# Designed miniproteins, single chains: the designs that were tried, part 96

Each design is a single chain, and the fold is of that chain. pLDDT is the mean over its residues in the fold that is shown.

## One batch from the design tools (miniprotein)

Design m3332
Fold by ESMFold2-Fast:
Structure m3332 (fold): chain A 82 residues (1-82)
Amino acid sequence: STEITVNLQDGKEVTLTVSPTETLTDLLEKISTKYPDMPSIELLLEITKKYAPNTTVSEIIEKFGKKLTLTDLAEIVLEKVS
């Protein structure tokens, strides 16, 4: 397991303990559980399930490191749509 930090909209930040084998969907579900009233996370989770369901936390860390933004997570999904 490793720790990652995700900078959310409105200056909110979350630090999560994750397994490298967990998916972006798993990560977003953890964030959604902590911040259930953020429409941007809910929308990103929906899009991720459709276009990037198999993206692993390991792949995300390799591309962006352990300190992430919602924009970084959106970018990985956009790469899968293209």
Scores: mean pLDDT 80

Design m3333
Fold by ESMFold2-Fast:
Structure m3333 (fold): chain A 83 residues (1-83)
Amino acid sequence: MSAKEKILEALTPEQKEIVEKLLNSDGSEEDMERLAKELGISLETVREMVKLINKAAAAHIRGDEETMNKYIEELKKLIEKAL
């Protein structure tokens, strides 16, 4: 299973929609600003979500499932706070 699939599996349907938009972005500052406006959340929150996604993916590549799950849980909490 890919890091993307593992991340999405842990999320609610509403959280999945947000994270799928982030995963489909080019990762640029401009794209993050656009997503922040579309989702009605702060740019700082979008940046933190992207950082957590990248950390989870990096942990998955290393086979560190425990660390990956930690970052997924942090991402989930951040999304809940933003909504």
Scores: mean pLDDT 80

Design m3334
Fold by ESMFold2-Fast:
Structure m3334 (fold): chain A 92 residues (1-92)
Amino acid sequence: KKDIEGFFKALKELIGDEELVKKLKEAYETSEEETEKLLEEIARKWAELNPEEAKERGERINKTYKLDEDPIELYIKELKEILKLKLEELKE
């Protein structure tokens, strides 16, 4: 579907890892468990490429919910959930 192809293209441009995005594209219709693992890997890859932004976003979550978690790990979890919701929206 056009919308989901655009999502995969955006992820590929965002993280620069064509193989990881290809694995997600193959898994998303067949395995929810594998899809979740790949989405976490994509979120982690983004955070590795954008460590300052990931830290800032995670620190904002810590402040909002009064948590004291590792901000990068916290944002990786949030980004994974955001990507999962977007993928679920688009795969129809």
Scores: mean pLDDT 81

Design m3335
Fold by ESMFold2-Fast:
Order: C-alpha cells, then sequence, then structure tokens
Structure m3335 (fold): chain A 63 residues (1-63)
C-alpha cells in the first residue's frame, strides 16, 4: 500500500539521520577537546535520540 511505502521511506530517513547523529557523537568522544562542554553535551543528546530513532525504525522495517 502507499501508506506502507511512505512509512518505510520515513523509517529509512530516520535510520540514516540517527546513524549520522551516532557517528557525530562517536567522533566527538575521540576529539573531545575540539568541542565546548555545551556542544559536546548536545552531540551526546543528539546521539542518544538518534539511537532511539534507529531502534524504532529497525522495528518498523522488520515488520
Amino acid sequence: SQAAAQARAEALKDLARGQEALAAGEEAVKHREEYSKEEYGKLGKDAGEGFEAIQRAQQLLAS
């Protein structure tokens, strides 16, 4: 169905965005001194939200 195709496309976009946020967070951990405490905290929060988005997207894509 078109609704299922749209849901899958949205999940794939959420998966990609979550993976990018996670990768940025991992990079920040390796280069901690290049970031302010506030920037570092935001990257960690974005990575956490990205991880949750990946889990939701993977569950939807597995159904």
Scores: mean pLDDT 83

Design m3336
Fold by ESMFold2-Fast:
Structure m3336 (fold): chain A 109 residues (1-109)
Amino acid sequence: MAEIEELEKRAAEGDAEAQTELGTAYFRAGDLDKAEEYYRKALEIDPTNARAQTNLGGVYFAKGRLEEAARLFEEALAIDPTNLAALSGLAAVAEALGDEERAREAAAR
């Protein structure tokens, strides 16, 4: 897609917003490896980007990397405890691990 090519050029120039958008574009296209790469690049520039942390958590969850997904959702919640996407992500991880107590705690926050 022409929009992806433009985002790739901006991302190569160190644009963290373009890197986050490109990660989202690849995640939407089902390219989890490229989505992970670009979200990680965005977080190298701004480690407190809760959107990139939450979205990277979603990528790791989709890849079955549940412990890494949980860590990223917890990091996003440390920045914003009311982040519903991160809370939902933690609940999904806990359910996948069979841990109902952790799922209840995440849903109650």
Scores: mean pLDDT 78

Design m3337
Fold by ESMFold2-Fast:
Structure m3337 (fold): chain A 74 residues (1-74)
Amino acid sequence: KIKEIVEEFLKLLAEIISKKTGKALDEEQKKRMKEIIEEAVKNMNEEEIELLERALKGLKEGKTFAEIQAELEA
């Protein structure tokens, strides 16, 4: 579901940002980020959504972007 993917993506981005900056995203920042993600995901085709789901799973498992890229290319 688009809603599930958007929520998962926002949650992971918020975690990454908070770990790097030491501060959580505020409600305004989250709202703007959510709108951007919603528009992007809404316009994705089925294969792009599957790639995003795989990337999100990798991020949840603590993989780096380089490791996720390698997994998506395989």
Scores: mean pLDDT 73

Design m3338
Fold by ESMFold2-Fast:
Order: C-alpha cells, then structure tokens, then sequence
Structure m3338 (fold): chain A 97 residues (1-97)
C-alpha cells in the first residue's frame, strides 16, 4: 500500500492540479454527490483523458457518481488503463463503500 502510494504519488504529483480541477468541476455539476465518489470520478476521468479517451472519461465519471462502480471499472479496463492504476481505483472503491 505505502510503496504503491509512493510510486503513484510521484506520478500524480504533476497530475494533482488536473485531478483537483476535475474534482471542482464535478463538485459544481454534482453538489450533493458523496465526496469519495467525486474524488474517484476525478481520478478516473483524469486517467482516461491522459489516454486520449474523453468520451470514456465522461461515462466512467458519471457511472462512479451514480454508484455503478462495476460499469466504471469495465470502461477503465476496455480503455486500456494500466492494471496498477485499476487496482488502486478498485481499492479506493472498497474504501468508499
């Protein structure tokens, strides 16, 4: 957990501003949504946008906000999100439950 978090923290330090901007955009669009879901949606959207998949980014974020985590994970897998990032998102979903 800590070692995986350290490696992902180095990767996401440069992406933290992008994730924060997406989080604020989602918070404005879904003000009554759970904070954990908003953070998960922002992370998933950032990852998919980096892969050049904006349509999948929007669909995955909406699925997370609606509590459809299985659909969000399917979108991420089909989009080719790296397994290490998928495992991190799955762990965050488990914590959000």
Amino acid sequence: YDKLREKTTEYFDEKQKEIAEIYLELKKKYPDADDADLRLAALARTVLLELGKPEEAEKAAEAIINGDYEKALEILRKAGVPEEILEQIEALIEEAV
Scores: mean pLDDT 74

Design m3339
Fold by ESMFold2-Fast:
Structure m3339 (fold): chain A 74 residues (1-74)
Amino acid sequence: SLEDVLELTKAQMRVIAISSEIWLYKKTGRVPSPRERKEMEEILNESEDIFEKTGDTKGVQKVKELRDEWNKLA
């Protein structure tokens, strides 16, 4: 539906923003705080849920890759 397309588009734009944020952490060498880790995990989980309910398997895979990248920031 049009509503699903709009929701999916918003999730895709969020993933782009998250990718940029993770890139910035990597470039600056900054280690995320426990609070920042929790907030990022909540955003990743919400995005994954949207991709799963809309059937975007590529989106689900991208969120998993971003979660792995984020968790490597120790």
Scores: mean pLDDT 83

Design m3340
Fold by ESMFold2-Fast:
Structure m3340 (fold): chain A 56 residues (1-56)
Amino acid sequence: SSMLRQQAADLRAQGNVLFGQAQRYFDDVSNSALGEQHRAQGDELYARSTELERSV
């Protein structure tokens, strides 16, 4: 389905934004907790994207 493929792409794009934010927080050691949180959120979105791709 084109819709599921688009949803998978959107989830990966959102995950990439979160990974970029996590890296910025890790570059500032005072924000390492926020970096870990954003990385975990990105990992979750990538996992969902992978499941959607496996379903198409």
Scores: mean pLDDT 79

Design m3341
Fold by ESMFold2-Fast:
Structure m3341 (fold): chain A 87 residues (1-87)
Amino acid sequence: KEEEIKRVRIEAGKAFEEYAKNIDKPSADELLNRAIELMLEAGKLEGDVESYRKLAEEIRNATPSQRAALGLQAGVEAKKLEKELEK
């Protein structure tokens, strides 16, 4: 359902934002992997996991600063979706 897709997208965006805020920590790689896992989960629910798989590959090949920028943007989008989900 649309609500389920929005919830998973919110979780993915928040996880990516957590990675961006902790990019200098030893656990940064685990946070990035979690964000990518949630992003692929959203892709499965949307019925287009292949496009999300390619996007995940691009993210892994990006520089740390590019990943941080993307993570912060994903966090902003997640907050917008969260507001929509609450009415």
Scores: mean pLDDT 78

Design m3342
Fold by ESMFold2-Fast:
Structure m3342 (fold): chain A 99 residues (1-99)
Amino acid sequence: MAERRRRLMERARPFALEVLRETGLLEAVERAHREPLPEAELEELARRVVEALRPYAEATESSDRERADLIRAAALYVGAQLARMSIDEMAERIAAEVA
């Protein structure tokens, strides 16, 4: 149900924004969402976002499904922002690529 994704995203968005703010990446991600970046710059920004989220993922115990889901949803949110697409469009693209 869309309700579960909505509730997860309501928590994931503030978490993602906080991580981006703490790492100094928020302005760069917001700029990338407004204006298309050259491929090399977009790839570098995506790499920095992954590095920013890595400590949170590594600190999350395998049994903490809720925390793991939150981190994945935060990555989905930022990925959608960088790709300049909706969360639903990004989720569909990822599903198609792993099929």
Scores: mean pLDDT 73

Design m3343
Fold by ESMFold2-Fast:
Structure m3343 (fold): chain A 83 residues (1-83)
Amino acid sequence: MEELYQKLLEETIEKIEKSEHVIRELAIRASAQGILRAAAEFEGDKEKAAAYDRVLKILKELIDMADKGATKEELIEFLKKEI
C-alpha cells in the first residue's frame, strides 16, 4: 500500500513538471484515480482502494491550490511533504 501511494505521488510530480496546463492534467488524473479506486473496491482489494482514495484526496487539494494561483514549485513541494 505505502509503495503504491508513494509511486502515484511521484508520477503526479512528473506530470506537473511536464504539463503546460496543470489544472487540466490534475483533473484528468483525478478522474483516472476515481475509476481505479472503484475497480479496486469491486475486486475486494481494500489496500489498493485505500491507496487510490488517499491519492484522489491529494489530487483534489492540488487542484484547489492551483485554482487559487499556486505555482508548479508550490504544488511539487506539497507533494514531497506527503511522500
Scores: mean pLDDT 82

Design m3344
Fold by ESMFold2-Fast:
Structure m3344 (fold): chain A 79 residues (1-79)
Amino acid sequence: SAVDEKLLKRIEELEKKLEEILEDESLSDEEKIEKLLELSTEVGVLELEAVVKGASEETLERLRELAERIDKAIEELKA
């Protein structure tokens, strides 16, 4: 659907942003955590939008997986 296509592009942008934050050797662990918390907020907003717009279960699953990846990355950086 057009809804899923637009959401999928936004999810891909957020996934790329996650990888860029994690691979950025110029950032301290604290700076990475700050950026990841911002990204987590963006994912949460997109999840609510996806539910309201009637996104497919596959789209919602991909968003849940992204949220879990961000949470794990934050936990690992705090260790």
Scores: mean pLDDT 89

Design m3345
Fold by ESMFold2-Fast:
Structure m3345 (fold): chain A 68 residues (1-68)
Amino acid sequence: MGEGTGPVASERGAQLGAQLLGLVAGGEATGRLGPDGRTGIVRGESPLPPEELSRWAGAAATAGGQLG
């Protein structure tokens, strides 16, 4: 677990997630289906499947909206 409290922590995480989503949607970060039949890393590339990005984005959103 990470311990970090910053004024822009949640906002930075959300922006980073949005940027990564933009790259994936734009086709910059492309992943090929592996022998498992799911998205994986291909040589020299580090494609992040949208499901993983969604998980991280969800966590960041939860942290930012925890108080209220």
Scores: mean pLDDT 48

Design m3346
Fold by ESMFold2-Fast:
Structure m3346 (fold): chain A 90 residues (1-90)
Amino acid sequence: EPSPEAQEIIDRLAELADKAYAEGHKEVAIALYSLATLVESFVENSTDPELQEKALNIARKAIEEVEKTTDPEKRLSILDKAINEILKLR
């Protein structure tokens, strides 16, 4: 089961995705939903607390960077990097 901290990050990614979709940034919204699903799946399937912390830290940094820019290309680049970093942990 995801920890309360993990669930908070997953929920925050979903909220950002909903906002991006409402703003017309559909590709950014899809990437945010994908990252949320990946984090949830990774945390659920990992028994190592250190790996879970690494995945959550990657997601948190991606959220912070996405919130600092309105450029859809930069947002996608940030999210793609985060997704790839978490995938490499598996």
Scores: mean pLDDT 82

Design m3347
Fold by ESMFold2-Fast:
Structure m3347 (fold): chain A 67 residues (1-67)
Amino acid sequence: MTIEEIIELIREAVAEGRVEEAGRQLKKWIDAGETTKNDVLAALLILRDKGEISAEQLRTLAELVGL
């Protein structure tokens, strides 16, 4: 799974109000070895820098993935 794929997943989930579901899905993929905490963190920081997610949404996603 690429950082770009993680960005798209989060972007869609935010637009649809499914932030917690996305966080749980990302945690499952981290635990399965499909992605890393570092790649998820990079995606979150890119989205936050672009203003596409709020600080509260970033915090929720970070907590759910164990950052």
Scores: mean pLDDT 88

Design m3348
Fold by ESMFold2-Fast:
Structure m3348 (fold): chain A 55 residues (1-55)
Amino acid sequence: GPAEELAARLREWLARLPELSPVAQLVARHEIERATEQLPPELAAEILAELDRVL
């Protein structure tokens, strides 16, 4: 569904984060955090935990 599709896109973005500049990583962090507001709480928590592990 739409939430799973968004989560998949966010995970694809997370995979690319280590390859970005420090400034781009900060911008991407903020945008991913904003996008997780549209996800169910459990999926949002999972994506945010993955974000914290990558950065």
Scores: mean pLDDT 83

Design m3349
Fold by ESMFold2-Fast:
Structure m3349 (fold): chain A 73 residues (1-73)
Amino acid sequence: MEEKKRKLLEEAEKLEEKSRATEDAMQRHLQHAEELGTPSSRQDAAIFKESAEKTIKLLEEKAQQLRAEAEAL
């Protein structure tokens, strides 16, 4: 029980770290687009933002699910 619970929590932490890394990458991409100031760079940044936000949400939901599974053990 304890070992399985620990593994689920460790996996949840890894997903949370990926979520944070994706958020940081999104912020850097948005800053770069603002610096360039072109319509093309802003459009690319908007597409990246939507994709990153979806990824972040999925990672957070999966991490929460793993934590719930660990608590159920």
Scores: mean pLDDT 83

Design m3350
Fold by ESMFold2-Fast:
Order: C-alpha cells, then structure tokens, then sequence
Structure m3350 (fold): chain A 100 residues (1-100)
C-alpha cells in the first residue's frame, strides 16, 4: 500500500537522523525528531484502521509505534546501548514490511 511505502521511507529517514543526533550527543534533538515521527506513525495507523487495511499491516505499524516509544525512553535514560538496540529492531521491522 502507498501508506506502507510512505511508512518505510519515514522510519528509514528517522533512524538515520536519530543515529546522527545520538552520535553528536544531541539527545534533546533526537527525542524531538522521534516525537515528530511518533505523531506521523499515529496518523498512519488511524488511516490504516479507517481503510480496513490488512491486520498484518496494522500490527506492523503498531509495533513501529511501540519501538519508537521504547527508543524515546532509552534516549531519555541516556542508555546509548539500549537506543542502538531499538534502532536495530526498527530496521529489522522495516525489512519485514518491505517483503509484504
């Protein structure tokens, strides 16, 4: 779906930007970027549910939201190792979405 393709592009860009911000120790900037991404993902989820998209697509976007929230909490804790682990989980989920 066009929403799924847009989601992949959004999250891929977000991962790259957040990694750069963490490397720069700009944790406030990373959190802000993730909160903007989270709002976009929540809008995508609403549209998928409204359009009665396949449950598999809905569940993948719900998991992206959950991982994004977990990533925000890791960065707030300044747990760089946990943050990188969550970024890797987001990348794996995007790869799964590309195979649909």
Amino acid sequence: SSLLEGTITLVSSLIAEVRRLIEAKDYEGAIKKLEEGLRSLERILEELEKENAPEEEIELVRRLIELTEELIEAIRAKDVEAAEEKLEELEELIEEMEEL
Scores: mean pLDDT 88

Design m3351
Fold by ESMFold2-Fast:
Structure m3351 (fold): chain A 87 residues (1-87)
Amino acid sequence: SEYEKILDELRDKLATEIRKIVEEARKNGLSKEQILAKVDEAIDKARKEFEEKLKNLTPEQREKGLAEFDRMAELAREQVKEYVDEL
């Protein structure tokens, strides 16, 4: 489906951005709380971008796409939390 293609591209972009945030945080000695805040900001920005790209889809497809994005975002937050706990 169209939302799956958009989500896949956004997933790759968001994963790259999160990796950059974590690497910069490691370099600059940021706290776990500061890292998580930056990751949340990146996720919020990505979600807004995704919503804009879904505007031409049916309401049902938009709702399903956003639900799948939210699940992906939750997993990304958990992965970052685990990674930061290992620093």
Scores: mean pLDDT 82

Design m3352
Fold by ESMFold2-Fast:
Structure m3352 (fold): chain A 66 residues (1-66)
Amino acid sequence: EKEEKLIRYLQEVGRALQAGDLDTAKEILLKAAEEFGLSPEVIQEIKDAKTKDELIKAAVRAVNEA
């Protein structure tokens, strides 16, 4: 259940990034990070991401922590 939910969030983030919608991708990833109880450091890195590449890097770290 938890793994399946995480995969769905990541798929939604990926679709938003493919569409060039960084703001929507950040909102989806932040929702996932808060739901899975990720560290404040990872949540802050997601919030601070200003580019697609920075957000992808934050997403990889989030997956490793989840």
Scores: mean pLDDT 80

Design m3353
Fold by ESMFold2-Fast:
Structure m3353 (fold): chain A 76 residues (1-76)
Amino acid sequence: MEEELEREIEKLRKEIDEALEELSKYSPEKALELGRQMAQRVLGEMEKKGVDERIIEAVREEMERALARLEAEVER
């Protein structure tokens, strides 16, 4: 069960990284806007589906880290 949880989290991390690669085609400001919208949508859908709170928390932390990186690019 822990191995299944770790696999789901790893899969979600890869999906987040792929989404960031797509967002890198936009300006930093637009990427941040789209990234915030995507994070809200993904987390909302996970909550609606009743996904384990530990998975939701891990995804939220990964999304927050990704958004922080985009914010740093905007502030440059």
Scores: mean pLDDT 75

Design m3354
Fold by ESMFold2-Fast:
Structure m3354 (fold): chain A 56 residues (1-56)
Amino acid sequence: SSLVDEMVKHVYGEEFLEKAKKDPEKVIVPDPNTKEEMLYTELEEHLKTDPFLPIE
């Protein structure tokens, strides 16, 4: 969704968003709230229902 794209762009940057969208099943990313590593596809589903607070 557009909201997920904006959240990922804000937290990880636009270049990361482009790479993650190209191969989401291979991208491992830390959850900005919990710091646990997860697949980008799992983060994307999480952000659709529960967007995290923006961080630097």
Scores: mean pLDDT 65

Design m3355
Fold by ESMFold2-Fast:
Structure m3355 (fold): chain A 69 residues (1-69)
Amino acid sequence: MREFSEEEIRKAVVEGAVKIARSVAKRGTLTLESGRTLTAAEVEALLVRALREMGASEEDIARVRAAAA
């Protein structure tokens, strides 16, 4: 049996996405180790796409979008 439930993993990913979105919104940009710079809008779009692919709720997605604003 896995140490974490699917719900626990999903909640952890959503919380991580909210923190990243909020951090990038304050900075305006995020620089990756690859040297690529992402705008707050690009980071929001990537996080929303990833959350939709993992089956996150509309409420979870709205939380990430609110944090990115």
Scores: mean pLDDT 75

Design m3356
Fold by ESMFold2-Fast:
Structure m3356 (fold): chain A 82 residues (1-82)
Amino acid sequence: MEKIVEEARRLGEEYIRKGEILSKSAISSDNSEEHLKAGEELIKEMREKAEEYEKIDKEAGEILYEAAREMEKLLEEAKKER
């Protein structure tokens, strides 16, 4: 159980880090639409992972759902800039 929660935290942090990069790239690059699309796919993957982890451990699932919500906020902010 503890290992799955630690994995969820690491995965969530990794996803948020990738999302920050994608958000910055969407604002500053010539291919903003491509980066926004990649962000949407990433959020979908995160929610699927959250469902998988929730079946094993409630806390692990909640960590990934929270990370997905943070990613959605980052992507929405990037869309407002472009």
Scores: mean pLDDT 76

Design m3357
Fold by ESMFold2-Fast:
Structure m3357 (fold): chain A 67 residues (1-67)
Amino acid sequence: AAAIIAQAVALAAALTASLSAALQSIVTTGVLVTVAALLAEGKSDAEILAATDATAKTLVAGAKNLA
């Protein structure tokens, strides 16, 4: 659990490094909510990482349209 949360946070940080602090916070929060929901469902680390990557990329694309 802790390892997958750390990987999800690192992914969000890498994808948002060029964005404002407010947009970084939004993407990181969205990623953490996704990880928490999938962990509660008993999803595998691979499934959590795939869903987290898709969610983070979608949120980053939306955030870039607001910048």
Scores: mean pLDDT 74

Design m3358
Fold by ESMFold2-Fast:
Structure m3358 (fold): chain A 93 residues (1-93)
Amino acid sequence: MTYKLYSFYLIPLDLPEEEREEVRKEIESVIKKSKAEVEERIEGRLLGRRVEVLLAVRDTDKSPDVIKEKIREVLREAGVDEETIERLVKLVE
């Protein structure tokens, strides 16, 4: 089966407008280089800050288990503790 792989990119909207546009262009360049496409752009609030979320998608033959392992790596890089990571991954099952 072909799966859809989603990636999230966060742009703080409290940055100067010129800096926001440069960051957006850089993120879109990375997305295109990875052969993904921007599916949606969402504005919201995270911890009281205004943010723009770029949702990128690409097709992949990787199993859900491989995707879960990639999620573990991303959360670990974000400084989330191992117990919390394993708890969140288990709840998806």
Scores: mean pLDDT 66

Design m3359
Fold by ESMFold2-Fast:
Structure m3359 (fold): chain A 77 residues (1-77)
Amino acid sequence: GRVEEAARELYRKIKEEGWDAEEVGELIERLFGADAAVAAQLFRREGLVEAIREGKLDEEEAIRRLAGGITAAVALS
C-alpha cells in the first residue's frame, strides 16, 4: 500500500543518501500531511533512522518499523 511504498523509499534514502530524521519527517509531511517536526521528533526518539544508517536492521524489518512510524506520526499530527 501507499504507506509501505513510502517506507521502502525512506529506507533507500536513509541507506543511500544518509537521510536524517528531519528529511524523513519532511517526506512524511508531503505524502501524508503529518506535521514534519512531530514526525522527525518521533523518529529521533526511537533511534530508527540511525539504526538503519548503521546497518543494524534487516531491510524488511526496517521497512515494517518505518511503516509503523509513518502511521504513528499521522496519528500524532
Scores: mean pLDDT 85

Design m3360
Fold by ESMFold2-Fast:
Structure m3360 (fold): chain A 93 residues (1-93)
Amino acid sequence: EIKVEPKSFDELIAEMEKLIDELKEKATTPQQLNDIKVLEVDLNIAKKYGTDIGLLEAQKWLEKAKEALENGDLDTAMYYLRKAIAYMMAFPL
């Protein structure tokens, strides 16, 4: 199990926004840029409608996304970030 320090909703949103910016800088294909745009939309929805129910799971997936990006694996980083954002949204649209 991944050890994570408890972060607030606002702290996780800020870290996710930073990771999206880093993904944009490293994206090399139109497909990757489009996937990142979808993540930005999902994050904006999470900012408006998100809850604190899934914060520990969101943080866990966010840390995995950061590690994947550090290793240069953009596709895996985007996948894990999408999981993290989903946990910020405790209810469907």
Scores: mean pLDDT 79

Design m3361
Fold by ESMFold2-Fast:
Parts: structure tokens; sequence; C-alpha cells
Structure m3361 (fold): chain A 71 residues (1-71)
């Protein structure tokens, strides 16, 4: 399994969780776990665990793009 992580400034934890759920539901990517956490600086950390590095990175990119579209 592989993990990909990104920090998204200006996002809320709620928006990041909604974007993650949408990507997990709509994508055919082998995603095993998505974690969303608010950081002390007000940014949001998004972590994706998948069967391959390519799947984790692609899922993370889709989540980050979905969050940015909702800002």
Amino acid sequence: MAVAVAVVPGASEELAREAAEEVRRRSDLPVKRIEVRRLPDGSVLVGVMALTAEAAERALRLIVEAVRRRL
C-alpha cells in the first residue's frame, strides 16, 4: 500500500471531507482510506492510502481540485 499527503490552505475540514467522500464514491481508484485533519495554522491536511502510489496520488489530486472548486 502507498500513502499520499497534501496540505490545502484556505479549506475547511467539512469541505475537504465532502470532497474526499465524493472522490471515493465516484472514482474507480483502489482507495483504502482517506483522512482529513485541520492543522493549527488553519490549513487542512488530506491523506490518501491506496493499493498503489499512482492511485493514492491521483485520488489526492482529485480531492484537492474538488476542494479548490468549492472555495
Scores: mean pLDDT 80

Design m3362
Fold by ESMFold2-Fast:
Structure m3362 (fold): chain A 73 residues (1-73)
Amino acid sequence: MDSSFNNSLTNALNNARNGIQSLDDAFDNAIRSIGGNMAKQGVPGSQISQQVQRFRQLQNDLLSSGLSVQDYL
């Protein structure tokens, strides 16, 4: 399992949490970076597509979590 892939995801989430970027901008930049890196490593396009969809689900989960953060602040 690629530690570098998890680091890219973790950095995108930390940037969004710290308010450095909007969630949309942070995820779009991370998806471009991750997709390019995976393609260079010869990862099958089907797996790249699945990771992009997972990333989009995490983006939607964070938008949903915006309500729960207000509930526990």
Scores: mean pLDDT 64

Design m3363
Fold by ESMFold2-Fast:
Structure m3363 (fold): chain A 95 residues (1-95)
Amino acid sequence: MLKIEIPEDWSPELKELAKLVEEAMNYVLNSDLPGLEKAIILMQFTAEFEGIVIAERTGNKEELEQAAKGLLRIAEDYLPPEFVERLKEVLDKLV
């Protein structure tokens, strides 16, 4: 199972998002999707999540909103609606 290393100094909201992104990536890994498609989706989740971390840590609200929208778009394409709603709630706390 994939695990995200969560630094002690991250905000509670970033830590909550990291756990949810970890759950999302493991959901994709356990799906019936082809291996290449799984790899691409995981790369997209990683890129958007990294963008959110950098933007939040640097105080760039516009970049944070853009990365959050990107992450939500990927989730809407590949995750159950109930999971997408949980992700929206966490992202609303960050943006």
Scores: mean pLDDT 82

Design m3364
Fold by ESMFold2-Fast:
Structure m3364 (fold): chain A 60 residues (1-60)
Amino acid sequence: SEEERRRRLELDIKEALLLMRFAVEGKKVSDYSDEEIREILKKKLNANDEEIEEIIKRLK
């Protein structure tokens, strides 16, 4: 559906933005705790709870 397509695209964009943020800071994913990643996704990237858990799962 259009909603499923939009949801996947939004998830992919938020993941890309998170990784770009890490790169700009000269950091790797392993330099951040799961809790720190959740906070960045929620507060800086406006990710919802489902998106946060899916991105964390993708990074592990």
Scores: mean pLDDT 83

Design m3365
Fold by ESMFold2-Fast:
Formats: structure tokens, C-alpha cells, sequence
Structure m3365 (fold): chain A 95 residues (1-95)
């Protein structure tokens, strides 16, 4: 099986801003395309009420690393002062 790159995002202080959500979705799409092109699968787990600018920025840096072929197998992004373990609400894997 192709290796899976798993990204956990914890953004409990984010807002459901349509502009930030659009930027986030565009970066996710770019990352999926880069990962699939290299014969790997992407699994993205998001925990939070929305996204903030720091989450979008972190995802851009992850995408840059993916294009350079230096992306680690598992990445965690936290942009809030969450005390508890993140609850995974959503995940997607590209077949």
C-alpha cells in the first residue's frame, strides 16, 4: 500500500470565516495533489470550530515541504491553548 501522510489540525480558537476557510481548502487541495503525485495518500484530521490565519500559514509551509519531498509521515498543527486531547471530527483519505 502507498504510505499515508497523516495531518492532525487542532484549532479550537478558530472562527468559521468563509475567507479563511476558502484559503484553507485551497491549501488542502494543493497538498493532496502533491502527495498523490508522489504515490502517497493524505489523511487530514480536523478538530475545531473553524480556522485561523496561523492554521492557513502552517498548511502553506506543510505544502512547501511536500513539494520539496521532505514532508514527514505525520504532522500535528495546534493553533490554540487546548488542554484536552483533540477529538477527530473529520478525516479524508484519497484512494
Amino acid sequence: MPKTIEIDIDDTGGTNDPELQKKFNEEVKKLKESVEKNGRKLKLNFTGDGVDEATVYALRKINEAAEKGVLPERIRVKTTHKKDSPVIRTGSEIP
Scores: mean pLDDT 65

Design m3366
Fold by ESMFold2-Fast:
Structure m3366 (fold): chain A 71 residues (1-71)
Amino acid sequence: GSAAVLTGVAEVRRLAEEGRDELAAEAAYNGGKSLGQGGQVDAALEMARALREEGLEEEAEAMIKGMQEGA
């Protein structure tokens, strides 16, 4: 749901704001993979869109990659 999307985006944003770009991308990838394993493709796409809107394009791509590999 929307609350889970917002929570995931907030975690990735926090890591990026701390300068932990590799950890931010890893968190996005793992989140996407978990959503893909659960068949929650639309939720993963919504999170990737939210990350992209915040300028976190690498993290958005990691989320999509994780979702595809988890599906």
Scores: mean pLDDT 79

Design m3367
Fold by ESMFold2-Fast:
Structure m3367 (fold): chain A 64 residues (1-64)
Amino acid sequence: FSEEELKELAKEIEKAARAVPGVTEAKAEADGNEVIVTIKAESGEALAAAMQAAADVLKKAKEE
């Protein structure tokens, strides 16, 4: 991935996490070859779902 591609990926991760019901805050930031995701949720189930959605976006983009 280029730095621009990682930034776009971070935006997609942020959108996916924000779409999960019960998520109160979601942010994704690209730095070098890393993506840092910050999620706040009302419940552990919502948090787990948001983390899974973010991971699925990252995994799909990385493996394609």
Scores: mean pLDDT 75

